# Ledger of designs, part 96: designed miniproteins, single chains, continued (5)

Each design is a single chain, and the fold is of that chain. pLDDT is the mean over its residues in the fold that is shown.

## One batch from the design tools (miniprotein)

Design m19332
Fold by ESMFold2-Fast:
Structure m19332 (fold): chain A 109 residues (1-109)
Amino acid sequence: SSEELQKQIEEASEELKKAIKEGDEEKAKEYTKKLVELGKQAKKAGNEDLLKETVEKLLEALELAVKEGAPKEVVEFIADALVEMSLTLPDAALGTGYALRAIGLVLDS
C-alpha cells in the first residue's frame, strides 16, 4: 500500500541520516540504495508523490552529508542516487533542477 511504502521511505531516510551523523559509510550507502529501490517501486506503482518524496529525502541526506563533512565517496554516492532518481520525475524541469543542485553540492563540498 502507499501508506506502507511511505513508512518505508521515512524509515530508510531516518536510518540514512543516522548513518551519516555516525560516520557509518557502509550503512549510508546501504540506505541510499534502499531509498532508490523504494523510489523505483513508487514510480512503478504510479505514485508520483512518493517518488518526489524519495527525491526530497535524498536531497536532505546529501545536504546533511555535506554539512557533517562526510567522505567525498559518500557525498558522491548520495549525489549520484539523487541525480538518477530526480531524472525519473515526470516534471523534467523540476528533475533537472534537483540534478543541478546535487552537482552543485558535490562541487562545493
Scores: mean pLDDT 89

Design m19333
Fold by ESMFold2-Fast:
Structure m19333 (fold): chain A 56 residues (1-56)
Amino acid sequence: MEEYQQEVQEIKSDPEKVKKLFNLNDEQFQALLSELENNAGDVKNLNKILLKYMSK
């Protein structure tokens, strides 16, 4: 699986873990998934999107 698809699949496979790591509620997690799906294939955009939702 491509790097971008692998990261997105990992997030989808364990949503509860991702929500806990980034301190996201269900609405925020769905927004994250929507942004990831809209930017499919761009690893740099993946990092930008993740940083937007991370406050660590």
Scores: mean pLDDT 70

Design m19334
Fold by ESMFold2-Fast:
Order: structure tokens, then sequence, then C-alpha cells
Structure m19334 (fold): chain A 70 residues (1-70)
């Protein structure tokens, strides 16, 4: 895994944590949260490391479920 790939994975993971926090705190609208999750899903799909892609995709699914329960 290259340095550039690691940076992209870390940046995507941090953005996912940010969305989760914003959803939990009610800091963003449901529609805005859906758009941010969709953008992050597209980013995760481009990750070449299959194990990291699977892990981050599970985090996206978790955030979508969290949002659906609000």
Amino acid sequence: MSREEVVEIVATALRLIGVEVDIELGAISKEEAQERIAELRERVETIPDEAMKERLMKEIDRNEKLLAEK
C-alpha cells in the first residue's frame, strides 16, 4: 500500500467519523447526511486494498443504518 493510498484511506475514515458525530449530535440535516454518506461511498469504492475497502464499506452501512433510525 502506497503512502498516497494510506493518506486517502485515513482521510476517508476521518470524514466518516465526522459524519457519524454530526448525525449523533443532530448538527446536520438528514438530507445533508445522506449526500455526505453517498460521496464517501464513492470514495471507498475507489480504494484498491480490498480488506480496507470492505472495512470502510461496513462503516458506511453502519452510518446509513444510524441515519435511518433517526
Scores: mean pLDDT 80

Design m19335
Fold by ESMFold2-Fast:
Structure m19335 (fold): chain A 78 residues (1-78)
Amino acid sequence: MMTTDQLFQQLQQRDSSVSQQVRQLFQQAIQYHRDGNHDQTGQYIRQAQQLGSQVGISPSDIVHAFLQQLKRNGINVP
């Protein structure tokens, strides 16, 4: 399963602009998740998946990395 650090290493090697955009989308998605706004969280993750796909990162790797980032921030994921 792709870790958050592995994802951003791969993104940085492929496209630094996409890497920065995905980092910002993850930060915003984490904030919405903490606020209980799951619709906005999902929207931001879909945007990250679209950007990742443009540089050859699978949508599932984006989700796995995001779930790990939530755990690193002390947020329990079901």
Scores: mean pLDDT 81

Design m19336
Fold by ESMFold2-Fast:
Structure m19336 (fold): chain A 107 residues (1-107)
Amino acid sequence: KYKAILARAILSREEAEEAVAEAKRRGAELIVIAVGLNVRDAERAAEAAKLAHEAGLKTAVVLVSDGSTIGAEEAVELLEKVADEVFVTDELMSLEEAAERAAAELA
């Protein structure tokens, strides 16, 4: 559905800023951000989504479960307000694998 997608696992604000800048330089239409399914990681993804929108990019966020349900609902609700697409996976996979799978689904 999107012609150019950048998919990244985001662990820090610096990585988020770098990923958004890279997506913009490459002419991406969409950035896919994979983070853990918790409030702290969702907050980082929300900041990345805001930076991406300011740069003219659409955003998809993939929340990867570690088996904990603490903060999961709040994390999803936070991201639904700022990201164009939000995905949750409960399958055991790396953040990088989750980002790649979401990018393939959105392509």
Scores: mean pLDDT 77

Design m19337
Fold by ESMFold2-Fast:
Structure m19337 (fold): chain A 80 residues (1-80)
Amino acid sequence: MEEELKKAKEELVKDIERMIDLLAKEYKVELSEEERKKIIDKGLETFEKALAAGESIAVAKMKALEAAEEEALKIIEEKK
């Protein structure tokens, strides 16, 4: 169980990083390391909360990606 959760978190971080890169390219903005960390942290926090609520790893990952995307879009909007 812990090993599966560790792998899921590592995959989630990679998925969030890819999403950040795609959004940065689409909106033609540069995101700092601090901004990227904030987006990743938001995703990981959402993932942990979803798991604590009894949701599956797959559902927790989807919710985490959604929360990370919302945070990324908020940061990008502030740069416009």
Scores: mean pLDDT 84

Design m19338
Fold by ESMFold2-Fast:
Structure m19338 (fold): chain A 95 residues (1-95)
Amino acid sequence: SAAEKEAQALAEEAVRLLLEAARLAREHDPSLADKIVQLLGEGAVAAASGDFAGAARYVEEAAELVRQSPLPVAEEILRLLEEAGRKLREAGRLL
């Protein structure tokens, strides 16, 4: 359906944002970023599999860790996570 195609497009955009957030976290603090990177990877897999609710939960958990983190790029990572979460919630609403 058109709604399924739009939901898939939103999920693919969210996955790209999650992968960029994971890259930034890893580049700036590899030791602290390990759990954040794992959560974002799990979120990307969930989103690619159509589990938008699960993906959004992983994004929320990653965002909370970033808020508690002294990472220099925390604001940039949070903006990417916010946009990814928004797209995942929209994808879930279409289905």
Scores: mean pLDDT 82

Design m19339
Fold by ESMFold2-Fast:
Structure m19339 (fold): chain A 78 residues (1-78)
Amino acid sequence: DREEQYKQAVAHAEELLKLGEELEKQDPLLGEAYRLLGQGTLLAAQAYYSDPETGEVLRQQADELLARARALLAEYLA
């Protein structure tokens, strides 16, 4: 069901946000990357279930957050 898929995506985003908060205490860069991943994942899920106009805005915001998360993770692994 699409509703079940949405709930799973939201739950996954919430876990990423929680991990980001916990990691930030020990590793601020890694914590920020996980928070951005969680926020981007949540917005992407919301975009899929929004009206086309709102969905486009949310998808662009999600893409920007996910790109920033990937950049931080690449920096961390360098």
Scores: mean pLDDT 82

Design m19340
Fold by ESMFold2-Fast:
Structure m19340 (fold): chain A 52 residues (1-52)
Amino acid sequence: VELVDIVVRGPGMDVVLESDVPVTSDEEKQALLDKARSMFPDHTVSVVPARK
């Protein structure tokens, strides 16, 4: 299990949308990224390792 943060970046905005999200595989990370992109198509979305 890995904890990740979902980060959304846009014009004048750099926000952590969700933090400490548990993931068990790279496929799960890809699914999270895809879903977040669908929700925020005009923004840049990234999934990064949580810092804890």
Scores: mean pLDDT 75

Design m19341
Fold by ESMFold2-Fast:
Structure m19341 (fold): chain A 76 residues (1-76)
Amino acid sequence: SASLEAFLARARAVIADRSDLDATRTELQRMIRAIEELLAMSKGMKLTPEQQQALRDLEATLERLRELLAEIDALG
């Protein structure tokens, strides 16, 4: 989504500038938890191919967020 890409761009800028790492870390952790909960709720559900693709996209997003969190953790 546009909001997610805007957040990721802002998070990258914060990492480069080291200007607000704690707030960005907290926001990333909240987003990661929200996605993990969505994925957990999807376990055992009968999914359409469209829903299966949406879950794969969500898993890819989770991976990107975890990588970004690891970059922040490496800085502080």
Scores: mean pLDDT 79

Design m19342
Fold by ESMFold2-Fast:
Structure m19342 (fold): chain A 71 residues (1-71)
Amino acid sequence: AMEEKKKKYIELVLEEVELVLRLAREAGTLSLSDEEAEKQLEKLREELEKAPLEKLEEMAAKAEAARAALA
């Protein structure tokens, strides 16, 4: 249960960051290659895995709110 929740929150945060990076690259505001973007997402995943569940829940809620604002 706890591991499943943590994984869900991590995926929500990563999905939002991936979307933001993609939109920024498309808009020309961010000069990152696909490989560099993947490396940054991998590093973020490692940091999120070390974060407490409560912090991940907060980050996921913010990510969902940001996503809703773009819809």
Scores: mean pLDDT 77

Design m19343
Fold by ESMFold2-Fast:
Structure m19343 (fold): chain A 107 residues (1-107)
Amino acid sequence: SELEKKIEELEKKADEVIARFQEAYRNGDKEALLQTLRELVEIGREIVEVMRELKKQNAPKELIDKALEIAERVVRAARFGLEKYPDVPKELQEEVERIAAEVEELR
């Protein structure tokens, strides 16, 4: 399934970006943290679209649950970044909260 493959690709991408985000935070690298936050937002957009398509197709619960788990991990990481760096651009803050709201609606 194309959607199953996309979920696996997004999981791997999320894991890699979250690891780089955590490293940037530990090192106090604000520029790298901001860059990984932008990448988390992009992954969040993609996983929301995948979740919408899974629900539209009445996909197996296991696939929907997997996509939701990835989305929740991405949202948690992004929100942690906003809490630690309140001077993050307002547009990026708004995008994180928009994705979080869409994930909650699709739950």
Scores: mean pLDDT 87

Design m19344
Fold by ESMFold2-Fast:
Structure m19344 (fold): chain A 108 residues (1-108)
Amino acid sequence: VEYAPVKSKDELIKVLQSLGASKSTATKAVNQPKMTITQMADQVGVSPSTLLRALQRAKIVTRRTGRDTEFILVPKRKSNDEPLSGYIVVGEGSYTVARSVLLHEKEK
């Protein structure tokens, strides 16, 4: 299994709208600097499992912290890694988490 991890805020908004969120609700959720998957799912009005499956289908990178997945939308900044343009991070809130997944794209 390989990740296709370059995603924009627009991709995330589209996923949330497909789950029944209004454009306003989806935009507010993705513009928050930090939240858990559970909190985002509550704002959208779906179960955390439904949101997580939709994110996985869209190949949005996630990581669990303890037993909870944190969602942090990382704004694109100029870097030497052009392929990570528009990348989002779901997990402990580290951009490096998403990069680590990219570097180890193959699952054995």
Scores: mean pLDDT 53

Design m19345
Fold by ESMFold2-Fast:
Structure m19345 (fold): chain A 90 residues (1-90)
Amino acid sequence: DVQELAAKMFAEIEELVARGRAALATDFPGREAVLQAVLDRLDGLRRTALALARQATDPVARQTFLDLAARAQAAIDEITAAWQEKEAAE
């Protein structure tokens, strides 16, 4: 089910964004490993969404997966920028 898969992917992206923001909010041992794991999983979801968009024959399903890929990319960009800014300040 395309809608069920898309909903699960969206929920995971939002959970990863929350985890990334929480990791950036404080300095702790292992923060870099947590941030890297979040970014790796977001990139995996982005790549999966793009592959699903390419395979989609229905325009609505294709647009849903393109929107998911764009959301994952925006999350990667946000977390990466915030992490670089924090490392420059430390």
Scores: mean pLDDT 86

Design m19346
Fold by ESMFold2-Fast:
Structure m19346 (fold): chain A 68 residues (1-68)
Amino acid sequence: MEEIEKAEEEAYRYSVERLVAAGLDPETAEQIAKAIVDAARSFAETPEEILERAKRLTDHVIAVLKEK
């Protein structure tokens, strides 16, 4: 349980930092990062899967955002 919470926090921080670096304001980055972590958590059973999925989703979101 606590390891999953730690993985969610780490994934959230990773997503926020990457989204802000990509040009999003911190408030928007935090909202998107939370959605990414929630999505990763919905399909993952281990801390490692949560982190991996959240990182991939973050990269995908950044790629989509760069189209505008």
Scores: mean pLDDT 80

Design m19347
Fold by ESMFold2-Fast:
Structure m19347 (fold): chain A 79 residues (1-79)
Amino acid sequence: MAPTEEEINNPVVVRVAGHEYKYAVEHPEDPRAAEGLRRSLALLERALSSSNPEVVAEARRQLEAIGHPEALAVLARAA
């Protein structure tokens, strides 16, 4: 499911998405974690296009903290 405009415009929601991605990486045996990982990455990528600079800054911090190749590729495309 595509992230909502409300989700991408809230820095707290963006931070939670980053934490959900980290949880999914640590719990690969959980099928809900795999779906959460995809949603969290999509939300973080969409947040980089937000008109709210606080949201963009939070999304960048979370993607850098994740350090996964897919997260780094999103940052490279947004640069």
Scores: mean pLDDT 73

Design m19348
Fold by ESMFold2-Fast:
Structure m19348 (fold): chain A 72 residues (1-72)
Amino acid sequence: MPPDGGDLHDALVERGLSPTAARTLILVLQEGLSQSKVAKLLGLSQSTVSRIVRRHRELFRRAKEELTAQGR
C-alpha cells in the first residue's frame, strides 16, 4: 500500500525531526526504497540519507507502531 505518510510525518516532526529527515525515513523504511534512490529524490547525498536512517530508526519505528495500531 503506497504511504500517505502525513500522520507519520507529523509524528516524527513532533519528536524533533526535520521535515526532510521525516520524509527520508518514510521513503526508506516504509516505502522500502534504496538509500541511493531516496538521496536522488530528495537532493541529498547517500551518506546523509544513511545517517538520518541510522540516527532516527527507533523514533520512526515507535511512531509507526502507534499509528499502525490505531489504523484498524
Scores: mean pLDDT 75

Design m19349
Fold by ESMFold2-Fast:
Structure m19349 (fold): chain A 87 residues (1-87)
Amino acid sequence: TEDLKRGEELLAEAEELLKKDPTSREAARLLIQAGLLYAAAGDYEGALRAFEKAKEVLEKLAEEGDEEAKVQLKMVEQAIEALREKL
């Protein structure tokens, strides 16, 4: 599906960004978008993988004092929990 294809493209782009900067805010944003697209397509396992990667980046940003990352981290953790209930 288009959502799956777009999710895969965003995931790949985020992985390239993380190779250059492991705390890339842009990579975290792309990973969240990928997770949402996978979930919209019904690929809950794909969504879970993307959100777990976003969580790792957001944890590092939050440790560096990024307040927006702390809020996004809470939301991503809730999304992960909800997805695990569907699997």
Scores: mean pLDDT 86

Design m19350
Fold by ESMFold2-Fast:
Structure m19350 (fold): chain A 95 residues (1-95)
Amino acid sequence: RKEKEIELLKRALELVEKGIKLLLQVSLLDLPPSVRDEIAKYFEEAARLAEEAGDLEGAEYARKAARYVRLADPYGALEYGQKAAERLKKALEEL
């Protein structure tokens, strides 16, 4: 049980960190539609994996990050993306 939860949380964290990295590499003033879709998908997939692992808080932060990406709000996306990463790291440390 713990091993599967650890794998899911590690995968979720990897996807959140990829989303944050892409978000920081693009202009925070403009998110092109293709880049928005790619970043949002990373956060949406991370949310699904975190929820499957039982981390509902990490899943909620990742979903909010995806929502803000799709709204072209890079500041909101970055805030919730970072909160998702911090929560997922804490969840992994507690396992």
Scores: mean pLDDT 83

Design m19351
Fold by ESMFold2-Fast:
Structure m19351 (fold): chain A 85 residues (1-85)
Amino acid sequence: LEELREASRAAMRAGRDAPVVVEVYNAKDELIGVLVLPRWDGLELLRAIAKYAAENGDKELIDAVREAFRYLGLTDEEIDAALAE
């Protein structure tokens, strides 16, 4: 574990260490479960969804992911950095 790298990462997350909550619905729009993800894991999942959307030309899904990042307190600059390949 690189102390400087981890300290920098921790400092960046300290003010934004809110978990990502994902509600799961079935085909009948009934809530069947809630997943609570550590913030980093939730952000990585959103980034993976954005990559999938970009690969399939789904601009609407990309916009939805960007709005989710904004809801989680990221700035537009941070969102652009998170979605950069």
Scores: mean pLDDT 64

Design m19352
Fold by ESMFold2-Fast:
Structure m19352 (fold): chain A 100 residues (1-100)
Amino acid sequence: MSIEELAMQIAEDTIKEIEKLYNEKKPELSEENAKEAEKLVEQIKESLRERAERLAREAKRLNLSQEEVRKLMEEYAKAEIDVFKKKLETLLERDKKEKE
C-alpha cells in the first residue's frame, strides 16, 4: 500500500464510521438538529479527505514512514470522531430537554 493509499484509506474508513453514527442517530433527532449534524458530517468529510491529501504530499517531501503517516492520520481521525460524537450527544440532549 502506498502512503497516499494508506492516508486516503484511513480517511474513507473514518468517513464511513461518522456516516454510520449519523444515520443511526438521525431518527432520534429533530429536523433542525438533524440538519445541523448533516452539515457537520459534510464538513468533516471534506476535512478528512483534505488532510489525507496534504499528509500524503508532506510525507513525500519530508520522507515520512508509513508508520508515521498512519499514526498522524489515526490521531486526526480519532479527534474528528470524538468531536462528532460530542456534537451528536449535545444535539440529542437538546431534543430530550425540549420534550420535558
Scores: mean pLDDT 84

Design m19353
Fold by ESMFold2-Fast:
Structure m19353 (fold): chain A 92 residues (1-92)
Amino acid sequence: SMEEEIRELARRIVELSKELIEASKAGDREKAQEAAKRIEEVIEELLRKKVDPALFREAVEEILAEEYPGDEEIRTYALIVAHEYEERARKL
């Protein structure tokens, strides 16, 4: 199911965004770089699968509303990643 696959990738971006923020606040550069690399891997997977950027952004927003309501830091970063994917998808 494409919808479930998009939702799973969106959930991964939200969780990795949280990990990156937590690592950055802790001053753990190595963990922050690891999280950033995993985010890049998810973006590359989205590009390979040619996932619609609008559908991906909507899935990210739904997961943020369900699992992290009111967490503006996680929301801001996850949506920056969704925007980065949209920009890169346009250049394909």
Scores: mean pLDDT 89

Design m19354
Fold by ESMFold2-Fast:
Structure m19354 (fold): chain A 94 residues (1-94)
Amino acid sequence: SAEELRRYWKKILPEEIWKEMEDAIDSNGKISREKAIEIITKALTEKFGLSEEEARAIAEEAIDEVDKKKDGTLTVEEFYKAFELAEEKAFKKK
């Protein structure tokens, strides 16, 4: 559920990453694909010690899997889901 996804990723995010996400949300409650990639890439490099190249590839793959409309933006819920998928992918890569 959306509530389980929010609870899960809030536990795993450093405060700095959480603040960057909050700042990235636009007036329509959406995050651009580019900004979502940047935030997830940073989190994966800091948390899992992945290279920026590996983290970015994982972030892009996870975002592309959740962006069903392919409109270049994510809802906050889609962002949470992308982050969860990215963490799962990063954990397997390690």
Scores: mean pLDDT 74

Design m19355
Fold by ESMFold2-Fast:
Structure m19355 (fold): chain A 91 residues (1-91)
Amino acid sequence: MEEELKEKEELVKSYFDGIKREAQRTIDEAQRLMEQGKSAEAQKLIDEANKRLSEFEEAKQKGLDDFIKVAEKYERESSAREGARVRELAA
């Protein structure tokens, strides 16, 4: 039981680290847009990245099931048609 919990915690941490890296890349892109004078576009990217991170961090505190639900939501939003098709195949 303790080993299973540690494995689940490591899986969540690894996935969340991936999400943090994606958010950092989005923030880096926003920084470049700010340098180009596109501050409104940059702010939107920062707001979206921060919102995504907050949702994953909140879900991580609630547990693995909630974390997976947030991951599924963002996967669906990023690739709505492909995500829906993959879900139907998995069912």
Scores: mean pLDDT 71

Design m19356
Fold by ESMFold2-Fast:
Structure m19356 (fold): chain A 62 residues (1-62)
Amino acid sequence: GSGAELGRKAAELIAAGASPEEAGREAGLQHGVSARSGAGAGKLIAEGGFTPEQAGELAVRS
């Protein structure tokens, strides 16, 4: 799956009230990426140094 799509999904789940780590894990699983990589994307979004799309791409190495 696309890292950018994973990052956008994680950001949507965070906006809906999920924790960053849980949002990232769920987004990762929905996009065929490991829960670990998804959780990493959620943490990067929470830290605020990256856009959701960039966080997802970094977490999946794309």
Scores: mean pLDDT 78

Design m19357
Fold by ESMFold2-Fast:
Parts: sequence; structure tokens; C-alpha cells
Structure m19357 (fold): chain A 74 residues (1-74)
Amino acid sequence: DEEKKKKEKAKKLLEEYNKEMELLDQMDKAAEAGVPKSVLEKLALELGLEEEEAKKIENSSDAVLIKAKRLAKE
């Protein structure tokens, strides 16, 4: 049933979105606390970013922008 499958996919996307929001909050708190950039890179990789993209991350807004560009490029 395609309708049921689409609703289940939407629910999974919501769960992934909530997990991403938690990781983004951790990134902002880490950046504010002045932790090493390697910690921010690890959090960005957990969000599904590439290594080059993760190196450019300074806060959650950067991660969201890069992920959005990646989705648009696909």
C-alpha cells in the first residue's frame, strides 16, 4: 500500500529530524564552550556530512546549510 508506505517514510523522516536537532544543539553548545574543532567535525559526520563539509562547520547553521546544498545537488 503506497499510501501507508509514504506515511511511514514521513514518520521516519520526523524521527531523523528530531535526532538531527539534538546533534545540532550539541554542536552549538560545543562551539559556545570553545571545544576543539575535531569534536564539531565528529558531530557533523554523525549528521551525515562529508569530511570536507565537516571541516567547514563552526555551528549548527553551517551544518544545516551544507546538508541543504547536498540534498539540492542530488
Scores: mean pLDDT 73

Design m19358
Fold by ESMFold2-Fast:
Structure m19358 (fold): chain A 85 residues (1-85)
Amino acid sequence: MSSIKQRIEEQKKKAEQLKQDALALTETLRRLESPHVRELVARYLEERIKQAEELKEENKEFPDVVKMLQEVIELLRQGLELARG
């Protein structure tokens, strides 16, 4: 396989992992009653949004990767809104 295809697949795996983490955190947030813990999760989500946006910019030449990262960013933003109310 070409090195370019390997890089695209690695970026897709990273995007999928971020998506799974976002979904798991969103479900966990619904069960969290502590404002302190919710704020820690919110800070984590903000860092992941920044990471996903940076990855999107770095991979702007790969539409499939950009689309996956945009979906991840939207999920992370939904989690952040849930965390902060």
Scores: mean pLDDT 78

Design m19359
Fold by ESMFold2-Fast:
Structure m19359 (fold): chain A 100 residues (1-100)
Amino acid sequence: MMSREEIIQATALFLTAAGVEFMAKLLLKRHPDLPEEVKKELEEIIKKLRELQKKYMAGEISLAEYQAELAKLIERFQEIVEKYAPEYLPLVGTLTLPPP
């Protein structure tokens, strides 16, 4: 049985992932001047975010593994934003993972 604490933590992670996916889609739509490789990286981040959520929901990975992999995707996304769309950096900086 999933604990209340785990439900809260999973919900926070899912909201963080949804925020990253939304911003990645927004960058793809509003910055058509982005290099093609950067566009492919943003699409890959969106794909991996969806795959991670699916794996967690299927019980294939733990909540801790989901959090760790999500943190890596957020770091990669932040590097892209810092280089190509620094105006979004303050918004990305508000994305925090719940403590373990």
Scores: mean pLDDT 80

Design m19360
Fold by ESMFold2-Fast:
Structure m19360 (fold): chain A 94 residues (1-94)
Amino acid sequence: SSMQQLLALAQKSVPTFLEAIDKAEEIVKSKGLPRELIYPLALELALARARELEARGKKLLAEGNTKEGQDLIDFARALEEGARISYEALRESR
């Protein structure tokens, strides 16, 4: 259902992007980089995670696990979209 898809998107994109922000903050702080890099780096980390999930899904499809593979690809794309939306929202709260 559209509600289940929306909840799954929020559950994956918000926690995953928050984890990406935490990791980006640790990297920026440890390397003495400008704080302005936190959100851009968090977006890149979230997009990298989405790519990993899509690659795993494609491997499952190649192995004949069509249902699980396609579901994982769909989730990866939802995560990518959610991360981009979250990033834009944070940019506008300057």
Scores: mean pLDDT 78

Design m19361
Fold by ESMFold2-Fast:
Structure m19361 (fold): chain A 90 residues (1-90)
Amino acid sequence: EAKEKMRELLTKAVDEFLKELLEKKLITEEEAELIREGVLNEDPAVRAELDEKLREPIAKKDQEEVTEIAEKALNSVKKEAEEAYKELLE
C-alpha cells in the first residue's frame, strides 16, 4: 500500500506541476502528456526519451520561471508526502 500511496502523491505533484505550466502557457498539452507518461510509467527508456525531448523545449523557455513553478507545485504536496513517509516509518 505504501507504493500505491506514493504513486498517488507523485501523480498529484505531477498534475499540479503540469497544470501550473499549462495555465502560464510555458508548455503545450502534448509536452504535458509526455511528462506525465514518463513520470508515471516507471519505464527507464520512456523517461530517458522524455528527458531528451524536454531538454530543448525547456531551454527555450524561461528556466527560472519553470523552476519556480516546479518548486511551488512540489511544495503543495510536500507535507502530504512527508506524512505518508512518516506513516511508513511508524
Scores: mean pLDDT 61

Design m19362
Fold by ESMFold2-Fast:
Structure m19362 (fold): chain A 86 residues (1-86)
Amino acid sequence: MEKELEELEKLVKAAIEALKQKLGEDASAGVIESLEKALEVLKEKYNPELFEALKAFAEAIIAGDWEEAQRLTRPLGEALARALGL
């Protein structure tokens, strides 16, 4: 569990850097906040659905697959909402 979370944190940080480079800091701010919140939630309580959704989204961003990243935005948002009890 800890090793998997550490690897995910590295992926998320790389995705955040890619988002800043591609979209600029202002345009990416909302997405970055959501990614950081998802990682924080996972560190407090492991949720496999949120872990897989966040990983898939971060990998798509790092790969430069913006169409796939856009497709994954809704599943990630829904997984985060469920993890928060929304």
Scores: mean pLDDT 81

Design m19363
Fold by ESMFold2-Fast:
Structure m19363 (fold): chain A 61 residues (1-61)
Amino acid sequence: KKKEIKEKIKVLLYKKGPDVAVSTSEIAKELGVSQSAVSEALKELLKEKKIERTEKGYRLI
């Protein structure tokens, strides 16, 4: 589901670095997609344990 957005999110988080958390709105802005689409992709990635949620946003595990 939304495989392309999920892969782009992982690449973005990798480029930002493992210690950097990125918010849903910042991810949406950098990828040029809606916040709803990003939120859905982030939910899938969280379920797959590929990312984690922090107080500052999301980062790679």
Scores: mean pLDDT 78

Design m19364
Fold by ESMFold2-Fast:
Structure m19364 (fold): chain A 94 residues (1-94)
Amino acid sequence: SLEEILEELRRLRDEALANRDDPALLRALFEKAVELYIEALKLAGASEEEIQRVREGAERVLAEFDAIADPAEAGRLALTFLSLLVQEVEELLK
């Protein structure tokens, strides 16, 4: 359900907040969050085109993450987008 996906996304965000100094973990949590968000979009009736745009957006964020030399800046990027995915699923539940 959307509620169960939101609860899992919030748990991933809380794990990310507890591990802000682990960019590898933050990257992995972001990838997990993207897949959960895509599942939420499918449950909400999103088109394949919408899902493809989300996948392309996630690929760009991951490429930017991998290009950042400062691990703290890379981790902050991953945490920022993970938090945005939580907000997007909260919006789907309105």
Scores: mean pLDDT 85

Design m19365
Fold by ESMFold2-Fast:
Structure m19365 (fold): chain A 91 residues (1-91)
Amino acid sequence: SEEREKILKEYKENHSEAELRLIELTQELAARKAADPEAVSDEEALRELADAVGMSEAEKEAFLKAYREEDVAALEEYLKLMVKRLEEKIK
C-alpha cells in the first residue's frame, strides 16, 4: 500500500542496511503467510526468519521458546541479535 511505502522510506533514513533487510524478510514471510495461512504456522514463519538471518540452532530454539512464553524482553534481545547476524552477512 502507499502507507507501507511511506513507512519503508522513513525507515531507510533512520535504520541500518541490516535493519532494513530484517524488515524486508519479515514482509516476505508475512506475504507468504497471507497467501497460504494454513501451510505456514507462526512458529514456522519465525523459524524461517531466524534461518534467513543466520541464527544458530540453539539461538532459534531459545527464540521460539521466548515466543511461546510471550517473553517480550527476550524477544527484543533476539530482534537485536537478528540485526547483528545480518550485519555479519552483509558485504
Scores: mean pLDDT 73

